# Designs tried in a protein design run: designed miniproteins, single chains, continued (5). Part 103

Each design is a single chain, and the fold is of that chain. pLDDT is the mean over its residues in the fold that is shown.

## One batch from the design tools (miniprotein)

Design m19569
Fold by ESMFold2-Fast:
Structure m19569 (fold): chain A 70 residues (1-70)
Amino acid sequence: DIEEAKKIGEEKGEEMAKLYLEHGYSEEAAERARQGAVDAAVKIVENGGTAEDAKKFLESGLKAMKEKLS
């Protein structure tokens, strides 16, 4: 569960990081997005959520980020 959440966080965090870099944000902002996504996914599972819950949360965040940056 936690390892699966980490993989989801890494995947979604990388998508978020790419969006930041594409829109002119710094490498530091991109790295914070990567780490933040992993941390959020792990915390969801640690608090009794599933890997699917973590994926839905991060997909929602990525969609909101895309809309805000577009």
Scores: mean pLDDT 82

Design m19570
Fold by ESMFold2-Fast:
Structure m19570 (fold): chain A 70 residues (1-70)
Amino acid sequence: SAEDLVNAMVEAIKNGDEAAAREYAKQLVDLLRAGDKSAQAELRKVYEEDPELGEKMERLLKEAEAERLF
């Protein structure tokens, strides 16, 4: 689920597991590009609860998005 994926990415970032965080980011980008509202909601929730973590996630999502587009 989108919630499980976001939570997995959060834990990977907290643990410094950049490889796992990047893989989860790619999967989240695929859901976001498909218009998944659950993925959008879960990301907003992370940003509300922990803005610093939200910024780290946004950076990884931007990197994954760039890789997917070009």
Scores: mean pLDDT 80

Design m19571
Fold by ESMFold2-Fast:
Structure m19571 (fold): chain A 78 residues (1-78)
Amino acid sequence: MELSPESSPWLRELALRYSARAVESPAGVSASLVTGTSILAITKDKISKQDVEDSLEYLSRHSTPEDVIYAANILSKL
């Protein structure tokens, strides 16, 4: 499904940054996206279940399945 219109502005900002970076270096952006998403979630606003689900849903549409699994594993360890 498409990204929920109720998604946080924070997630949309991250999405736009990801799209810009993917144009310049698709192969190099996946690890940076996962790390950046995890750091922003824990440092700006405490990781909530909804934020994790929204982030994974977004990544499932704009990243490879491997990136989604990797992000889920990183977020689950926080």
Scores: mean pLDDT 49

Design m19572
Fold by ESMFold2-Fast:
Structure m19572 (fold): chain A 107 residues (1-107)
Amino acid sequence: MEFKLPSDEEFEKLFKKLRDIVLEALQIPDVEKAADYLLEKVKSEFTREQLAQFIAKVEGLTKEEYEELLKRPFYELVADLVRHLDVLGFAPGKLKEIADVLREKAK
């Protein structure tokens, strides 16, 4: 079964928007407020499907794995995205703390 992920150009546009939002959140000293700001901005700028497509592209997921992503809470999808940005060498400790706060909100 052939699963079509976003093009490299579409992925780059989504990544740039996400990066800019994360960099804005990183300027907020309070981790809880940074997490809330990031969630609000991501909810306004991205659909659940766009976030799942971004994660699927980064992780090289199958169609079946992508469909499982669509079932996850929005908070968990945002936390996973923040963790991928941490791995890519953004300000590491604070991104991890923000991701942990987002996961707690998913419970």
Scores: mean pLDDT 72

Design m19573
Fold by ESMFold2-Fast:
Structure m19573 (fold): chain A 86 residues (1-86)
Amino acid sequence: SEEETKLFIDLIDAARNGDRDRFEKIVNELKERGIISDEDAERLLNAKSPRDVADIIIDVLRKRGTFDDEVNAGVISLYVAVLETT
């Protein structure tokens, strides 16, 4: 959904800004809402870069396998690609 896409973008932004408190809060919100598993949350909390965070999110969305999940994965992929240019 658009709400889930916004949470994923906010998570990537928190990672890029080094805002660990906000990052952990969003990871916990995603877990409490059942959007990600406990294993996915652990992977996110141990991610080493914003790119790793995005790759984990894209992987989660693609495993869910709906059309909306694939669209959201595409949006997140484009967002990260834009941020990685210059």
Scores: mean pLDDT 77

Design m19574
Fold by ESMFold2-Fast:
Structure m19574 (fold): chain A 69 residues (1-69)
Amino acid sequence: MLSPKELARASVRAYIDEHFSDPALRERTLARVDEVLAATPEDASWEEINERLGEVITAAAEEYRQALA
């Protein structure tokens, strides 16, 4: 059975692959996701995991927006 962290990582990876076209941004964002998940307790709630990962995705979207400006 997949852990909440494994499910969250898979979902975020799918989101990144769908919405970000820049391979370098995808790689950097996935690295940040993995760092955040490693720092998150194994017994963390789904809500806590999503909150932490949401910050990473928001930062990546901001970088993408600035690159387009």
Scores: mean pLDDT 77

Design m19575
Fold by ESMFold2-Fast:
Order: structure tokens, then C-alpha cells, then sequence
Structure m19575 (fold): chain A 87 residues (1-87)
């Protein structure tokens, strides 16, 4: 799971960078990935959902759909923050 989160995060960062995302958005994707890796120790199921959102964001960025990609990152952030509060 941790490796899958790392791979999804790296893919999302690479795709967002190629799509012209700002440095602030690249840092946000990185932070969400780190939170998801931490979450994987306490709630693997929620971390798995976060990994899927990061993967989906990467696909959206790769297709040039910046808005959908950013929304997926925002959903992933909300998911990991809510789940970590319960851990």
C-alpha cells in the first residue's frame, strides 16, 4: 500500500508538472501523498481510497483536465485529514 501511494503521488506530481501546474499545487500533491502514507498505518482502507484519488488526479492532469485533477487532490486531502482525526 505505501509503495502504491508513493507511485500514485509521483505520477500525479509528474503529470501536474507537465500540465503546467503551479509550484503550490505540486507541493499540495506531495503533502497529500505523505499524509496518505501516514494514514496507511492506521486506516489502510481510507489510504487505499486516497491512493485511487491521487491516481485519478494524475490521469486528469495527463489529459490536460486541470480542474478535475485539482478537485481530486482536494477530495484526497479532505479524506486523509478526516481519517487521521479518527486515528
Amino acid sequence: LEQRIENATDFAITAANLAGASLEWIEEIRKVGELAKELSKYDPEAAERAARLLQGAGVSFALGDMETGKEAIEEARKLVEEALKKA
Scores: mean pLDDT 81

Design m19576
Fold by ESMFold2-Fast:
Parts: structure tokens; C-alpha cells; sequence
Structure m19576 (fold): chain A 73 residues (1-73)
């Protein structure tokens, strides 16, 4: 699915979590220049426990809540 493909692009290690650093690196690789505030806002939308990482279920829930079912490119 598109969600799985997107998640794999963020999750370089395949451990099932995305860090703020990985999220920033992904956005920069796609030609974006995210600020710390941009990255923090994306994490805060998905990260329910405040651990600073996003698992696959949180990632899918974030995309569904935002109506965001495309890539961020």
C-alpha cells in the first residue's frame, strides 16, 4: 500500500519506528526545507505517548486524521 511504501522510505532500519531525524532527512531528500517546528508538529500529530518516535499504526492514524493519503513530495 502507499502507507507501507511511505513508511519504508522514512524507516531506514526497518525497526517499525520513525525518529524526528529520519523524518527531517526524508523531507530534505524530497527537496523540502523543514524547520524544527515543522518536524515537531508532524511528530506531535502522530506520537501519542510523547516518545518522539512514530510507529506504523501512529503513522497511518496521522495520515487518516489529516486526510493525507499521498506522499509529501
Amino acid sequence: SRHEALFREFDRDGDGVITAAELRAYLEARGHAPTDADVAALIARADRDGDGVIDFEEFVAMLAEMGFDADVA
Scores: mean pLDDT 67

Design m19577
Fold by ESMFold2-Fast:
Structure m19577 (fold): chain A 93 residues (1-93)
Amino acid sequence: LSKEQEREALIAMVRMAVGIAVSRLEDPEIAEIVRELGEYAVELISKIEDVEVARRMMELAVRAIFEIADAPSVEEAREIARRAKEELERIAR
C-alpha cells in the first residue's frame, strides 16, 4: 500500500472508534469530548509522513477515545482527553 493509503486507513480507524464510542454514550458532553479528541488526532495524523509514527498516534487516540467513553464523569473525560492530546503532540514531534 502507498503511504497515503496507509495514513487514510489509520484516519478511518480513528473515525470508526469515535462513531462506536459516541453510539454508546448518553452524556452529550462526554460525546463532544470524544469527537474533539478524534478530530484533533485526525488533524495531527494527516500531517505525519512516517506511517509508524502515525500508527502509534492512531493506537493512542483509539485507546483514549474508549477510555473517555468509559469515564465515570465529564471531568475525568476532560482529563483523559487533555493527557491524550499532550501525548499525541509529543509523538508527532
Scores: mean pLDDT 87

Design m19578
Fold by ESMFold2-Fast:
Structure m19578 (fold): chain A 85 residues (1-85)
Amino acid sequence: GAIDIAKKGAELLIAGAKSNDADTIIEGAGDVNLGLSEAKSSSDKTALEIVKNGLKTASESASDEALKISLQQGVEKVEDLLKEM
């Protein structure tokens, strides 16, 4: 379900950002995007909160400035989605 996909994606994205591992970041981002899509289609606020918190933690863990900015923009987009639900 959306929650399980969001959790997996968040964990991978945080691990990848912390280790600066491009392959893990790409896999985590893919799972986060899938979890976000599923959460939007099902109006799953819990899954959206998991995505938001995962992106926020990953941005705080990232040493790469471009990745940090991209993840912060992702947080803002998920916050906007939550406000509309």
Scores: mean pLDDT 85

Design m19579
Fold by ESMFold2-Fast:
Formats: structure tokens, sequence, C-alpha cells
Structure m19579 (fold): chain A 94 residues (1-94)
């Protein structure tokens, strides 16, 4: 795995971990957003936009579920991870 691919997988895993904590009620939506922003701020400048794009996908899915009074299932979290990975690969490969 290239260093770039490894970093992308680390970003996706960070998003998954925070989504699971949020779904379990361990953190609030505001805390989720703060943790994601802190992680973005810790990244090299070249990867900040990529991480922001990934996290926007996750936050959008959470907000859509919250509008319906529902929480994401394990299957829905995995689908969001797969969609984010697909978007990232498309951006890198053009």
Amino acid sequence: MSPEEKLIEEILEKARELMEKYREGKISFAELREELQAYIDSLPEEYKSLAEAIFTIFLTEIQEKEKRGEKLTDEEIEKVVEEARKVVKSLLEK
C-alpha cells in the first residue's frame, strides 16, 4: 500500500470510529464535528481538502438520518465508508 493510500485508509477509519461513537451516544454531533475538524487541522496542508471531502460525506449521511429520527446501522456506516473511498479514488485517478 502506498503512503498516500495508507493515509486515505487512516482518514476513513477515523471517520468510521467517530461515527460509531456518535451512534452509540458516546459523543454528541457537535463533539463529532469538533473531533473531525481537529483531525483535519493535524493533517499536512495537501491532504486537508481530501479529509474535508470525506468528512462532508459522513456528516451529510448522519444529518439525513437525524432528520428522520433514525441512527445509522452498521451496514449503512459501511456503505458510507465505501462511497467515500470511491469518491476519493475518483478524485485521485481523475
Scores: mean pLDDT 77

Design m19580
Fold by ESMFold2-Fast:
Structure m19580 (fold): chain A 104 residues (1-104)
Amino acid sequence: GELEIIKRAIALALRLIGIELDAEIKGVLTDEQALELGELLDEIIELLKTAPKSVQPFLIKVAELGLAVAEKFLETYDNISEALRQELRERIAKLKALLEKIKK
């Protein structure tokens, strides 16, 4: 139902914020955090594809948060492997394309 989708979206947003804060406090992004960020973006993409239109405005905000975190990480941290950086770039591109399609 819509409530379960909203609860899941809130949980994803809280985890995105948690990863961002942890990376800022430690001054470093781990490979494990980069992998988790990729998984969170994949979950956001799936929710946007499958969710009813009534909850899409809320999911769009969570997706925009995910994009902001991922783009900031690619700009700020150079210690992650190029393979993980490429995986994040591909997920960013996919999510941006999906958001453009949904916002039309």
Scores: mean pLDDT 86

Design m19581
Fold by ESMFold2-Fast:
Structure m19581 (fold): chain A 60 residues (1-60)
Amino acid sequence: MEEIQKKKREMTLELTRKMIDLRDEKKPTSIEEYAELNKQLMKVAEEARKQLEEEIKKIE
């Protein structure tokens, strides 16, 4: 259980960093750019969630 918590923390920090980097790189100025950035952020978050779920299944 503690190992799962450590994985979640590490992946959350990694995810947060990637999301910040995406925002800084994209610097959206139009509605379309904001929408695209939001889609990319959601995709990254979902990928991280799937990875966590797979790791949890292996531990549980």
Scores: mean pLDDT 74

Design m19582
Fold by ESMFold2-Fast:
Structure m19582 (fold): chain A 85 residues (1-85)
Amino acid sequence: VPSEEELELETEIALVIIQASIMIKHGDHVELAQEVLDIAVEASKIPDLEKRRKVIELVRQAIRALNAGDVETARKYLEEARKLL
């Protein structure tokens, strides 16, 4: 049975995937939203829960930046997330 911490992280990953998919569907920041989706899928495969959480937190910050129109900040968060993969 997944722990409460694992279930919370799985929920955060699912929400990130949904948010990125919505951006792609609406044509908003499609290239960076695709990067978010790719990183979130790869992060879901990381066995280390702490590392997985760090990657997803960076991706969540990137989504916040994209929603604020701050493309450069979003790009930096995604670059940091990829370094952890």
Scores: mean pLDDT 83

Design m19583
Fold by ESMFold2-Fast:
Structure m19583 (fold): chain A 79 residues (1-79)
Amino acid sequence: MHSQISNMISSQNYTGVSNQINNYVNVNPQTVQNMFQNLTPQQHQQISTQVQSMSSMSPNTVGQSIYGMIVYYVNQNQS
């Protein structure tokens, strides 16, 4: 999982990242993907940069952190 997420981020495959998050957070993959599609390109880049700094962390920690960032940005965009 970790190598798959790292590869998806380096290739900017954010749909793949959304699908992998589903393995570690109890949310529907379509819900995560819909939330992620509502983020700006700048927010996508910020998530990518942050997760690259987490390459040594466990898959569960990375997945939870990505989901937390998506939720944070969705809330910012709805304000």
Scores: mean pLDDT 69

Design m19584
Fold by ESMFold2-Fast:
Structure m19584 (fold): chain A 86 residues (1-86)
Amino acid sequence: MERELFKEAEFSAEEKEEALKAAEEMVEEAYKRKDVEMELELTLPDGSVVKVSLKDKEKAIKAAEIAIEANYAAGKKLKIKVYELK
């Protein structure tokens, strides 16, 4: 599957509020791109990656909140990426 990076952000474990705000803004901006399929990619504390379709905005925001809280609790950096699917 071809993917093009639309936006990315990286936060320290101490930047929970900044990460939450950025994730919401990134999802809202991506969701405006309804002519393109968008995918949210989140890194979990164990280094695994979760991919969430932005077809469901509420589900994507909730997934981002869960990942941010988990990384914050574990003292890990959070990486948030949004891709355009081609």
Scores: mean pLDDT 78

Design m19585
Fold by ESMFold2-Fast:
Structure m19585 (fold): chain A 63 residues (1-63)
Amino acid sequence: EELVRRAQQLLEEGRRRFIELSKKAADAVGAGNGVEASKIGQEAARYLRETQAEVDRLLAEAA
């Protein structure tokens, strides 16, 4: 129950954070700052992997 609810919260937070990071990366590309865009992209990918692992862990414990 609580674990599933926390997993849902993490998914919602992750979606918002990913959208924010995607906008920042797009802005960096638009400004001609490919290095910054690449760094933001790497941080976003790492964040998604870590968030997915935590969600999977919570759902496994809830099962």
Scores: mean pLDDT 80

Design m19586
Fold by ESMFold2-Fast:
Structure m19586 (fold): chain A 79 residues (1-79)
Amino acid sequence: TREEVLQRSIGVLRQAAGQLPDSSVRQQVLSLLDQAEAALRAGDLETAARYVNEAADLLQDALDDERRARLEEQLRRAA
């Protein structure tokens, strides 16, 4: 069902967000997921999906930034 898909997505994104090193970005993602879960509990699947998509986009941007920063650190240590 749509609710099961959204609930599963929220769980996966929460786990991924917990691995982010930047606490401010992690808190922003978790806040969006809390809003998605609240919308899901209210039966507003459209609003829940919007918050899930916003959280996923923010998480993707943060992971791309982390990957770049980690590469730069590795290069700095090697030289």
Scores: mean pLDDT 81

Design m19587
Fold by ESMFold2-Fast:
Structure m19587 (fold): chain A 86 residues (1-86)
Amino acid sequence: SLRPRPISPEDQARFDKLVDEAKKLIEEAEKLLQENGSETVRRKLLSAYALLFTALVYRDMGRVEQALADLEHAIELLKEAIEELK
């Protein structure tokens, strides 16, 4: 059987911090979208949600490097979305 590889406490802490950051950015982006609707920004937000979901799946699979990469990509898209709404 393929078992998920154990995640180190350091990697788990990094992952949790990035998830928390992404959630805060999503909240900011959603508030700005309510005031300044944009199809391009909405698509970026949807892409960020997809990356957050895949990051959680990769973490559960023990694929920590891929999970962190997907979270970092989601955060970048969220920052771009917020900047476009300012």
Scores: mean pLDDT 80

Design m19588
Fold by ESMFold2-Fast:
Structure m19588 (fold): chain A 85 residues (1-85)
Amino acid sequence: AEAEAAARAERTLQLVEERQREDQENYELARELGAEDPALGEELEKKREEATKKYTPVEGDAIGDNLLTELGREYREEAKRRAEE
């Protein structure tokens, strides 16, 4: 059932891509608002981290943004390598 495995991998990549886009948008928004109101910027950063945790598919401790970004890159690299087979 390679097709089934491929479909699940693609679904995982889509979720990672959506989360990376949302993280980037939230980060830019937090930076703009934080420049005008530091207290509001801090609140938005906390909200962003909470949203990121909710989207984490792994069980256990919270995963930071850097780890999730690296994980997303690794998944895309692996998907490309598998496509060559």
Scores: mean pLDDT 57

Design m19589
Fold by ESMFold2-Fast:
Structure m19589 (fold): chain A 71 residues (1-71)
Amino acid sequence: KEEELEKARAAIPEDARRRVSQLTVEQLKKALENLKNRGKFLKTNEGLEINDAYVEAFEEELRRKLKEAEA
């Protein structure tokens, strides 16, 4: 289980980038807010860890898009 969780986490940055590549900054902010809210209702430790990893990855992609928009 630990090994499966670690593999899932390793795939998250690429999966997150793929999911958010077509989103605008506004859409990504809304998606990130929804993802953080989803975490409040998760009951499993594994679900919380995966959700937190997606939050971190989405925040990283949001930072990249904001930097690009400011340029």
Scores: mean pLDDT 73

Design m19590
Fold by ESMFold2-Fast:
Structure m19590 (fold): chain A 92 residues (1-92)
Amino acid sequence: MMDEEMKLLKEALEEALPKIEETVKLKKENPDDTSSIVKKQNEVSNYLAEKGAELAKQGYSIASMTLTDIAGTTGLDPEKALEDIKGIIEQL
C-alpha cells in the first residue's frame, strides 16, 4: 500500500518546510546576502537528497523521486520549491 510511502514523504517534507521558508524569507529580506542564501539552499537540498536516497533503499521510489526533484528545485529556485512542498503536503 502507498500509505506508508506517502506518510514518510510527508514527514520529510514537513521537516524541510521551515528550513525552506527561512531561506525564502532571507532571500526576500536580504537578496544581496548571496553567501548565506546559497549555504541555506545547499543545506536543505542536501537534506532532501539524503532522505530521497534513504527512501529509495527502502523501495519507496515515488517518495525518493519526489524528494530528489525538490532537492534540485531548492538549489535553483527555493520559492518554487516552497510552493511545490506546500502543494504536495496539502494532497497527502
Scores: mean pLDDT 83

Design m19591
Fold by ESMFold2-Fast:
Structure m19591 (fold): chain A 64 residues (1-64)
Amino acid sequence: SMKLQEEIAKIQEQIRKLVLEMAEIRRQYQEGKISAEQAREEISKLTKEMVELMRKLKALQEQL
């Protein structure tokens, strides 16, 4: 159970980091460092990673 809770906490932290990465990409776009197309592509990629992590999180929580 402790190892399962550690895995859950790790995934939650990864999700939080993805949210911060998405915010950083928006900032880079606002600063003119990347194009609107590049910003949308990167955010789309991070969103897909977040959905995968959320699916894994639900599967682990169901084992509790």
Scores: mean pLDDT 86

Design m19592
Fold by ESMFold2-Fast:
Structure m19592 (fold): chain A 62 residues (1-62)
Amino acid sequence: SMEELKKLAIETAKFYADVNPDLSAEEFKELLTKRLDDWGFSKEEKEYMVKIALEEYKKIAE
């Protein structure tokens, strides 16, 4: 569901902000986009998750 994708995106952003504080928002976006592609998410699912995760990441890391 979209709610599950949102939860996963938020949890992923929090994880990267905690374990790699030197990672920029742009670098995080690139890494996450590649990772979601590898995991077989659709283009629409990837775009949604990247948007949510990047917003959360910027709140924590920036």
Scores: mean pLDDT 82

Design m19593
Fold by ESMFold2-Fast:
Structure m19593 (fold): chain A 69 residues (1-69)
Amino acid sequence: MDGGEAAARRAEEAARAGDAEAAGLYSTGKSNHAKDPVKGSEYAEKAGRAALAGDAEAAARYAHLASQA
């Protein structure tokens, strides 16, 4: 659980800092080891897309959801 929270927090911080690439990487990494890989993958994909679009708040939110999956 702590590792997932750390990854989500890093993704949130990266997204808020405007580092869309880092935010996407943290989200994708968590998705590969999620308890529900389908749900985790969907949230990680949305987080990455939001980060690339410059939507830091949406990217952080989806990254957090991916870490919870």
Scores: mean pLDDT 63

Design m19594
Fold by ESMFold2-Fast:
Structure m19594 (fold): chain A 79 residues (1-79)
Amino acid sequence: SLLSGASEKEIKAEERLRKEVIPLLDQSFDDETLEKAREKAIEIAKEVPGNPLLLWYLTVAAAEDPRAEKLVEEVLKAI
């Protein structure tokens, strides 16, 4: 599973992603909501660089909204 062999930091980062970032991406695709999601995703990514779950969720968001492509690019540049 995605959490198999994960450290406590990775587990907490994935929990934060699900609670703080995913709801913002699901709630609205307006620019303000995407900026908040980006800031939180970058913050979480810096705690656990290379987390495949974070990258997977951001990829899914980009596939649903072209504006989310900028979110993915900005997060990947920051980690």
Scores: mean pLDDT 63

Design m19595
Fold by ESMFold2-Fast:
Structure m19595 (fold): chain A 74 residues (1-74)
Amino acid sequence: SVEEIAEEIVELLLKSGTPVDLLESLLEALKLSDPENFEKIREEVKRKIKEALKEGKFSEEEAEGMLKVLEKFS
């Protein structure tokens, strides 16, 4: 499902030392593999990143970088 894919992406980002670069690579791959669901997954990832930021799981700098990447793919 869209929610399960978005959750998996965010879990990978949380484990990464370079979450901004990883997110860009994952979104490029996702756009090629699942173009029909891409926009829904992108919006769900954005929502989950904002939640994780509120929970202190990402730094402000990491979250801002990831949100800019998400906007670039709009």
Scores: mean pLDDT 87

Design m19596
Fold by ESMFold2-Fast:
Structure m19596 (fold): chain A 100 residues (1-100)
Amino acid sequence: RLEQLWEELRISVERALELLERYDPETARRARELFRQIEELIRQGDYQGALQTLGQLVDLFREAHLRLMREGRLSPVEAATLTVEIASLDFLRRLLEKLI
């Protein structure tokens, strides 16, 4: 179920948010707000709204990942963690597209 898939990804996403909070707290704050909005939209059954907001979250993570890599602020392990989380969120976005 979509809510269960989101909850399973939540723990992993929280790790990516902790990394962002350490290096880019403003982007982490924006990401946490988008994440909260996605959860609320899924609970309401607004899968179209959830898909749109999830796209924004994926873009935000990608932009932060590229910026932090350019600045040399991430270890290889931290960079790999963000890559995996971006892929996981993109996978959920594709699942939402098939359900709408």
Scores: mean pLDDT 78

Design m19597
Fold by ESMFold2-Fast:
Structure m19597 (fold): chain A 118 residues (1-118)
Amino acid sequence: MTEDEKFLEDFKALVDGFRATVDGIVAAYEAGRITREEALQQLLDLFDTFVQAVKAYLEEAKKRNFPKEKLEEMKKLAIDTLDHFLDALRRYLPDDQEALEKAEKKKNEFIKYANELL
């Protein structure tokens, strides 16, 4: 495995891990193991951490001179993953409009950041 292949595998592991953790928090909430407030807090903290980590990966990939097609694939995977998060928030915590609006704004800010970076 090359250093670049390992980097992309680590990025994919970050994305897969984020999706699995979102699904796990939702499952715990639906099972009554955590409160709505605990689920919302955990999801928002996870979202913030993920956005920061993805930005760092995209910046590093650009510094490594990854081809534009690969940077766009990484960007698309990140955006699709943020959409998965927003869909979970809309489906399971629909009454928290302020949290949803803040997350949607942060997704749009990420898209703008990624477009300016790439």
Scores: mean pLDDT 87

Design m19598
Fold by ESMFold2-Fast:
Structure m19598 (fold): chain A 66 residues (1-66)
Amino acid sequence: MSEESKEEIKKILLEAGVPEAVALAFLHELSTLPPEKRPEAVEKLGKQYGLTEEQIKKLIEIALKS
């Protein structure tokens, strides 16, 4: 994943109330996953931390970019 995509995802997660340590660990996980597995990981985290459907959709779009 690009540095820019990581920063955008981190910002959304932090604004949604996800702890920084969890956000950083999740970014590392996403960067190791193939693109087709990234939506599933984002949905799982989003449901765990109570993200809105719009936030989850935005995160998936960014995670699929690179």
Scores: mean pLDDT 82

Design m19599
Fold by ESMFold2-Fast:
Structure m19599 (fold): chain A 84 residues (1-84)
Amino acid sequence: KVDELVAEVEARIAEMEAAVGKELPDSQRFAATVAAVRGLLAEGRVSEEDAVEILKKVFPDLTEEEAREILEGRPSPRVEELLS
């Protein structure tokens, strides 16, 4: 189930890249991925635990704590640096 959601998020990013005709910058790709996952959570299509797991699978460098902070909109200074 989570692997299917990861594939959906990655497909959405790939569609954005295809529409632009270029690979998205890392910061823009990160922001788009976070927005997509937050959208799924807000619509009730995924649980908070699944959303954290999706973010960690798309961005392996993220800790579970950092992923939770992103979803809550309360980013740590480290997460703010990743978004910049």
Scores: mean pLDDT 70

Design m19600
Fold by ESMFold2-Fast:
Structure m19600 (fold): chain A 63 residues (1-63)
Amino acid sequence: MKPSQEELDLAVAEVAVAVAFSSVRHSSDKKKAKQEAIDFLRRQAERLPSARKLLQEAIKRIE
C-alpha cells in the first residue's frame, strides 16, 4: 500500500532536521550555522506543510 503524503513529508522532514543539527554540531561558526539551519528548516516547512509542526519545533530547539 502506498504511504500517505503526510507520512512521506514527515520522513523527509526528519532527515532535514538531522542534517540541520549535524551542520550546527560540526560548524566552527555556531552562530552562523544556527541561522543557516533555521533558514533551511523554514524553507522545508514551506515545502512540507504536513510536517510543519515537526520543523517548527526543531527551529525552536536550534534557537
Scores: mean pLDDT 80

Design m19601
Fold by ESMFold2-Fast:
Structure m19601 (fold): chain A 89 residues (1-89)
Amino acid sequence: SVEEAKYLAEQLGLQLSPAQIEELGKQMTDVRIDPRIAQAQVDLTNFLANYSTDLSDDQRNSILTNGIRMVGNGASISDALSQAQQQVS
């Protein structure tokens, strides 16, 4: 959120413009509010790294996005990883 972005900037001693704080707030909203989504992104990214030579960037991004969406909708990280494995196998 914008408030979290302001707090982070103050803690790190960063001099950010209002536009930069708004942009940082948007980026923080995408991943950091749900720790399950943050963990799913790490786990899926590490899993997909094993297939980096076999997957296109578009295919990797599609699998990653779908897995994160599943966890956001209440699925377990294990379920998201199982779906990713089925898509690469």
Scores: mean pLDDT 72

Design m19602
Fold by ESMFold2-Fast:
Structure m19602 (fold): chain A 57 residues (1-57)
Amino acid sequence: SLRERVAAALAERGIPAEYVPEATALAEAFVRNLGFPEDLAVKFAVGMVEAHVRLRR
């Protein structure tokens, strides 16, 4: 499922599981609202969440 793909991608990047719901919602929005392919939606959502986590202290 989309959620499982997001969770796996976040884990590979060392991002805490607490961000799985946020990244999943973002990926779903990219698929539903922008018509992105699932693979690209997951990649962009995970990348955005990773960037935000790195910038937050």
Scores: mean pLDDT 81

Design m19603
Fold by ESMFold2-Fast:
Structure m19603 (fold): chain A 77 residues (1-77)
Amino acid sequence: EDLLFVDKVTPESVEKAREAIRRRALKRYEELVKQGKTPDEVIEEFEKKAKLAESADPLLGRDYRLMLEAVREYKES
């Protein structure tokens, strides 16, 4: 059933959550860089989170790896 606010995981809600998280990650990256952090420091934080998540939960780790790739591509742009 369709819900505007849902906490349970479904394929559609998971994909929407990934998109929201990815957009937030890129926006956060920009904000942190403008506030004085280097791009390298911000990317390193995401890298560490991705590795820790992957060790604890492979599915969560995969999502963070996708976010990390987007941030890295954005840095190269």
Scores: mean pLDDT 69

Design m19604
Fold by ESMFold2-Fast:
Structure m19604 (fold): chain A 62 residues (1-62)
Amino acid sequence: SRLEELGVSPEQIAAFREGLAEARKRVPDPAAFQAGEDRVIEALKRHPEMTPEQARAAARAA
């Protein structure tokens, strides 16, 4: 919902969520994961031109 309000595409949102699911498996600390997720969301806000593949890669790095 938050990402949709920013005007990013449904494909970017889907890729972002897939990347976050993978990151969640690797980062079990909820605080560290939340901080990483917040940073990636801010990157998407500043770079809405990001491709779905780039959004997934950024989210996986969280």
Scores: mean pLDDT 71

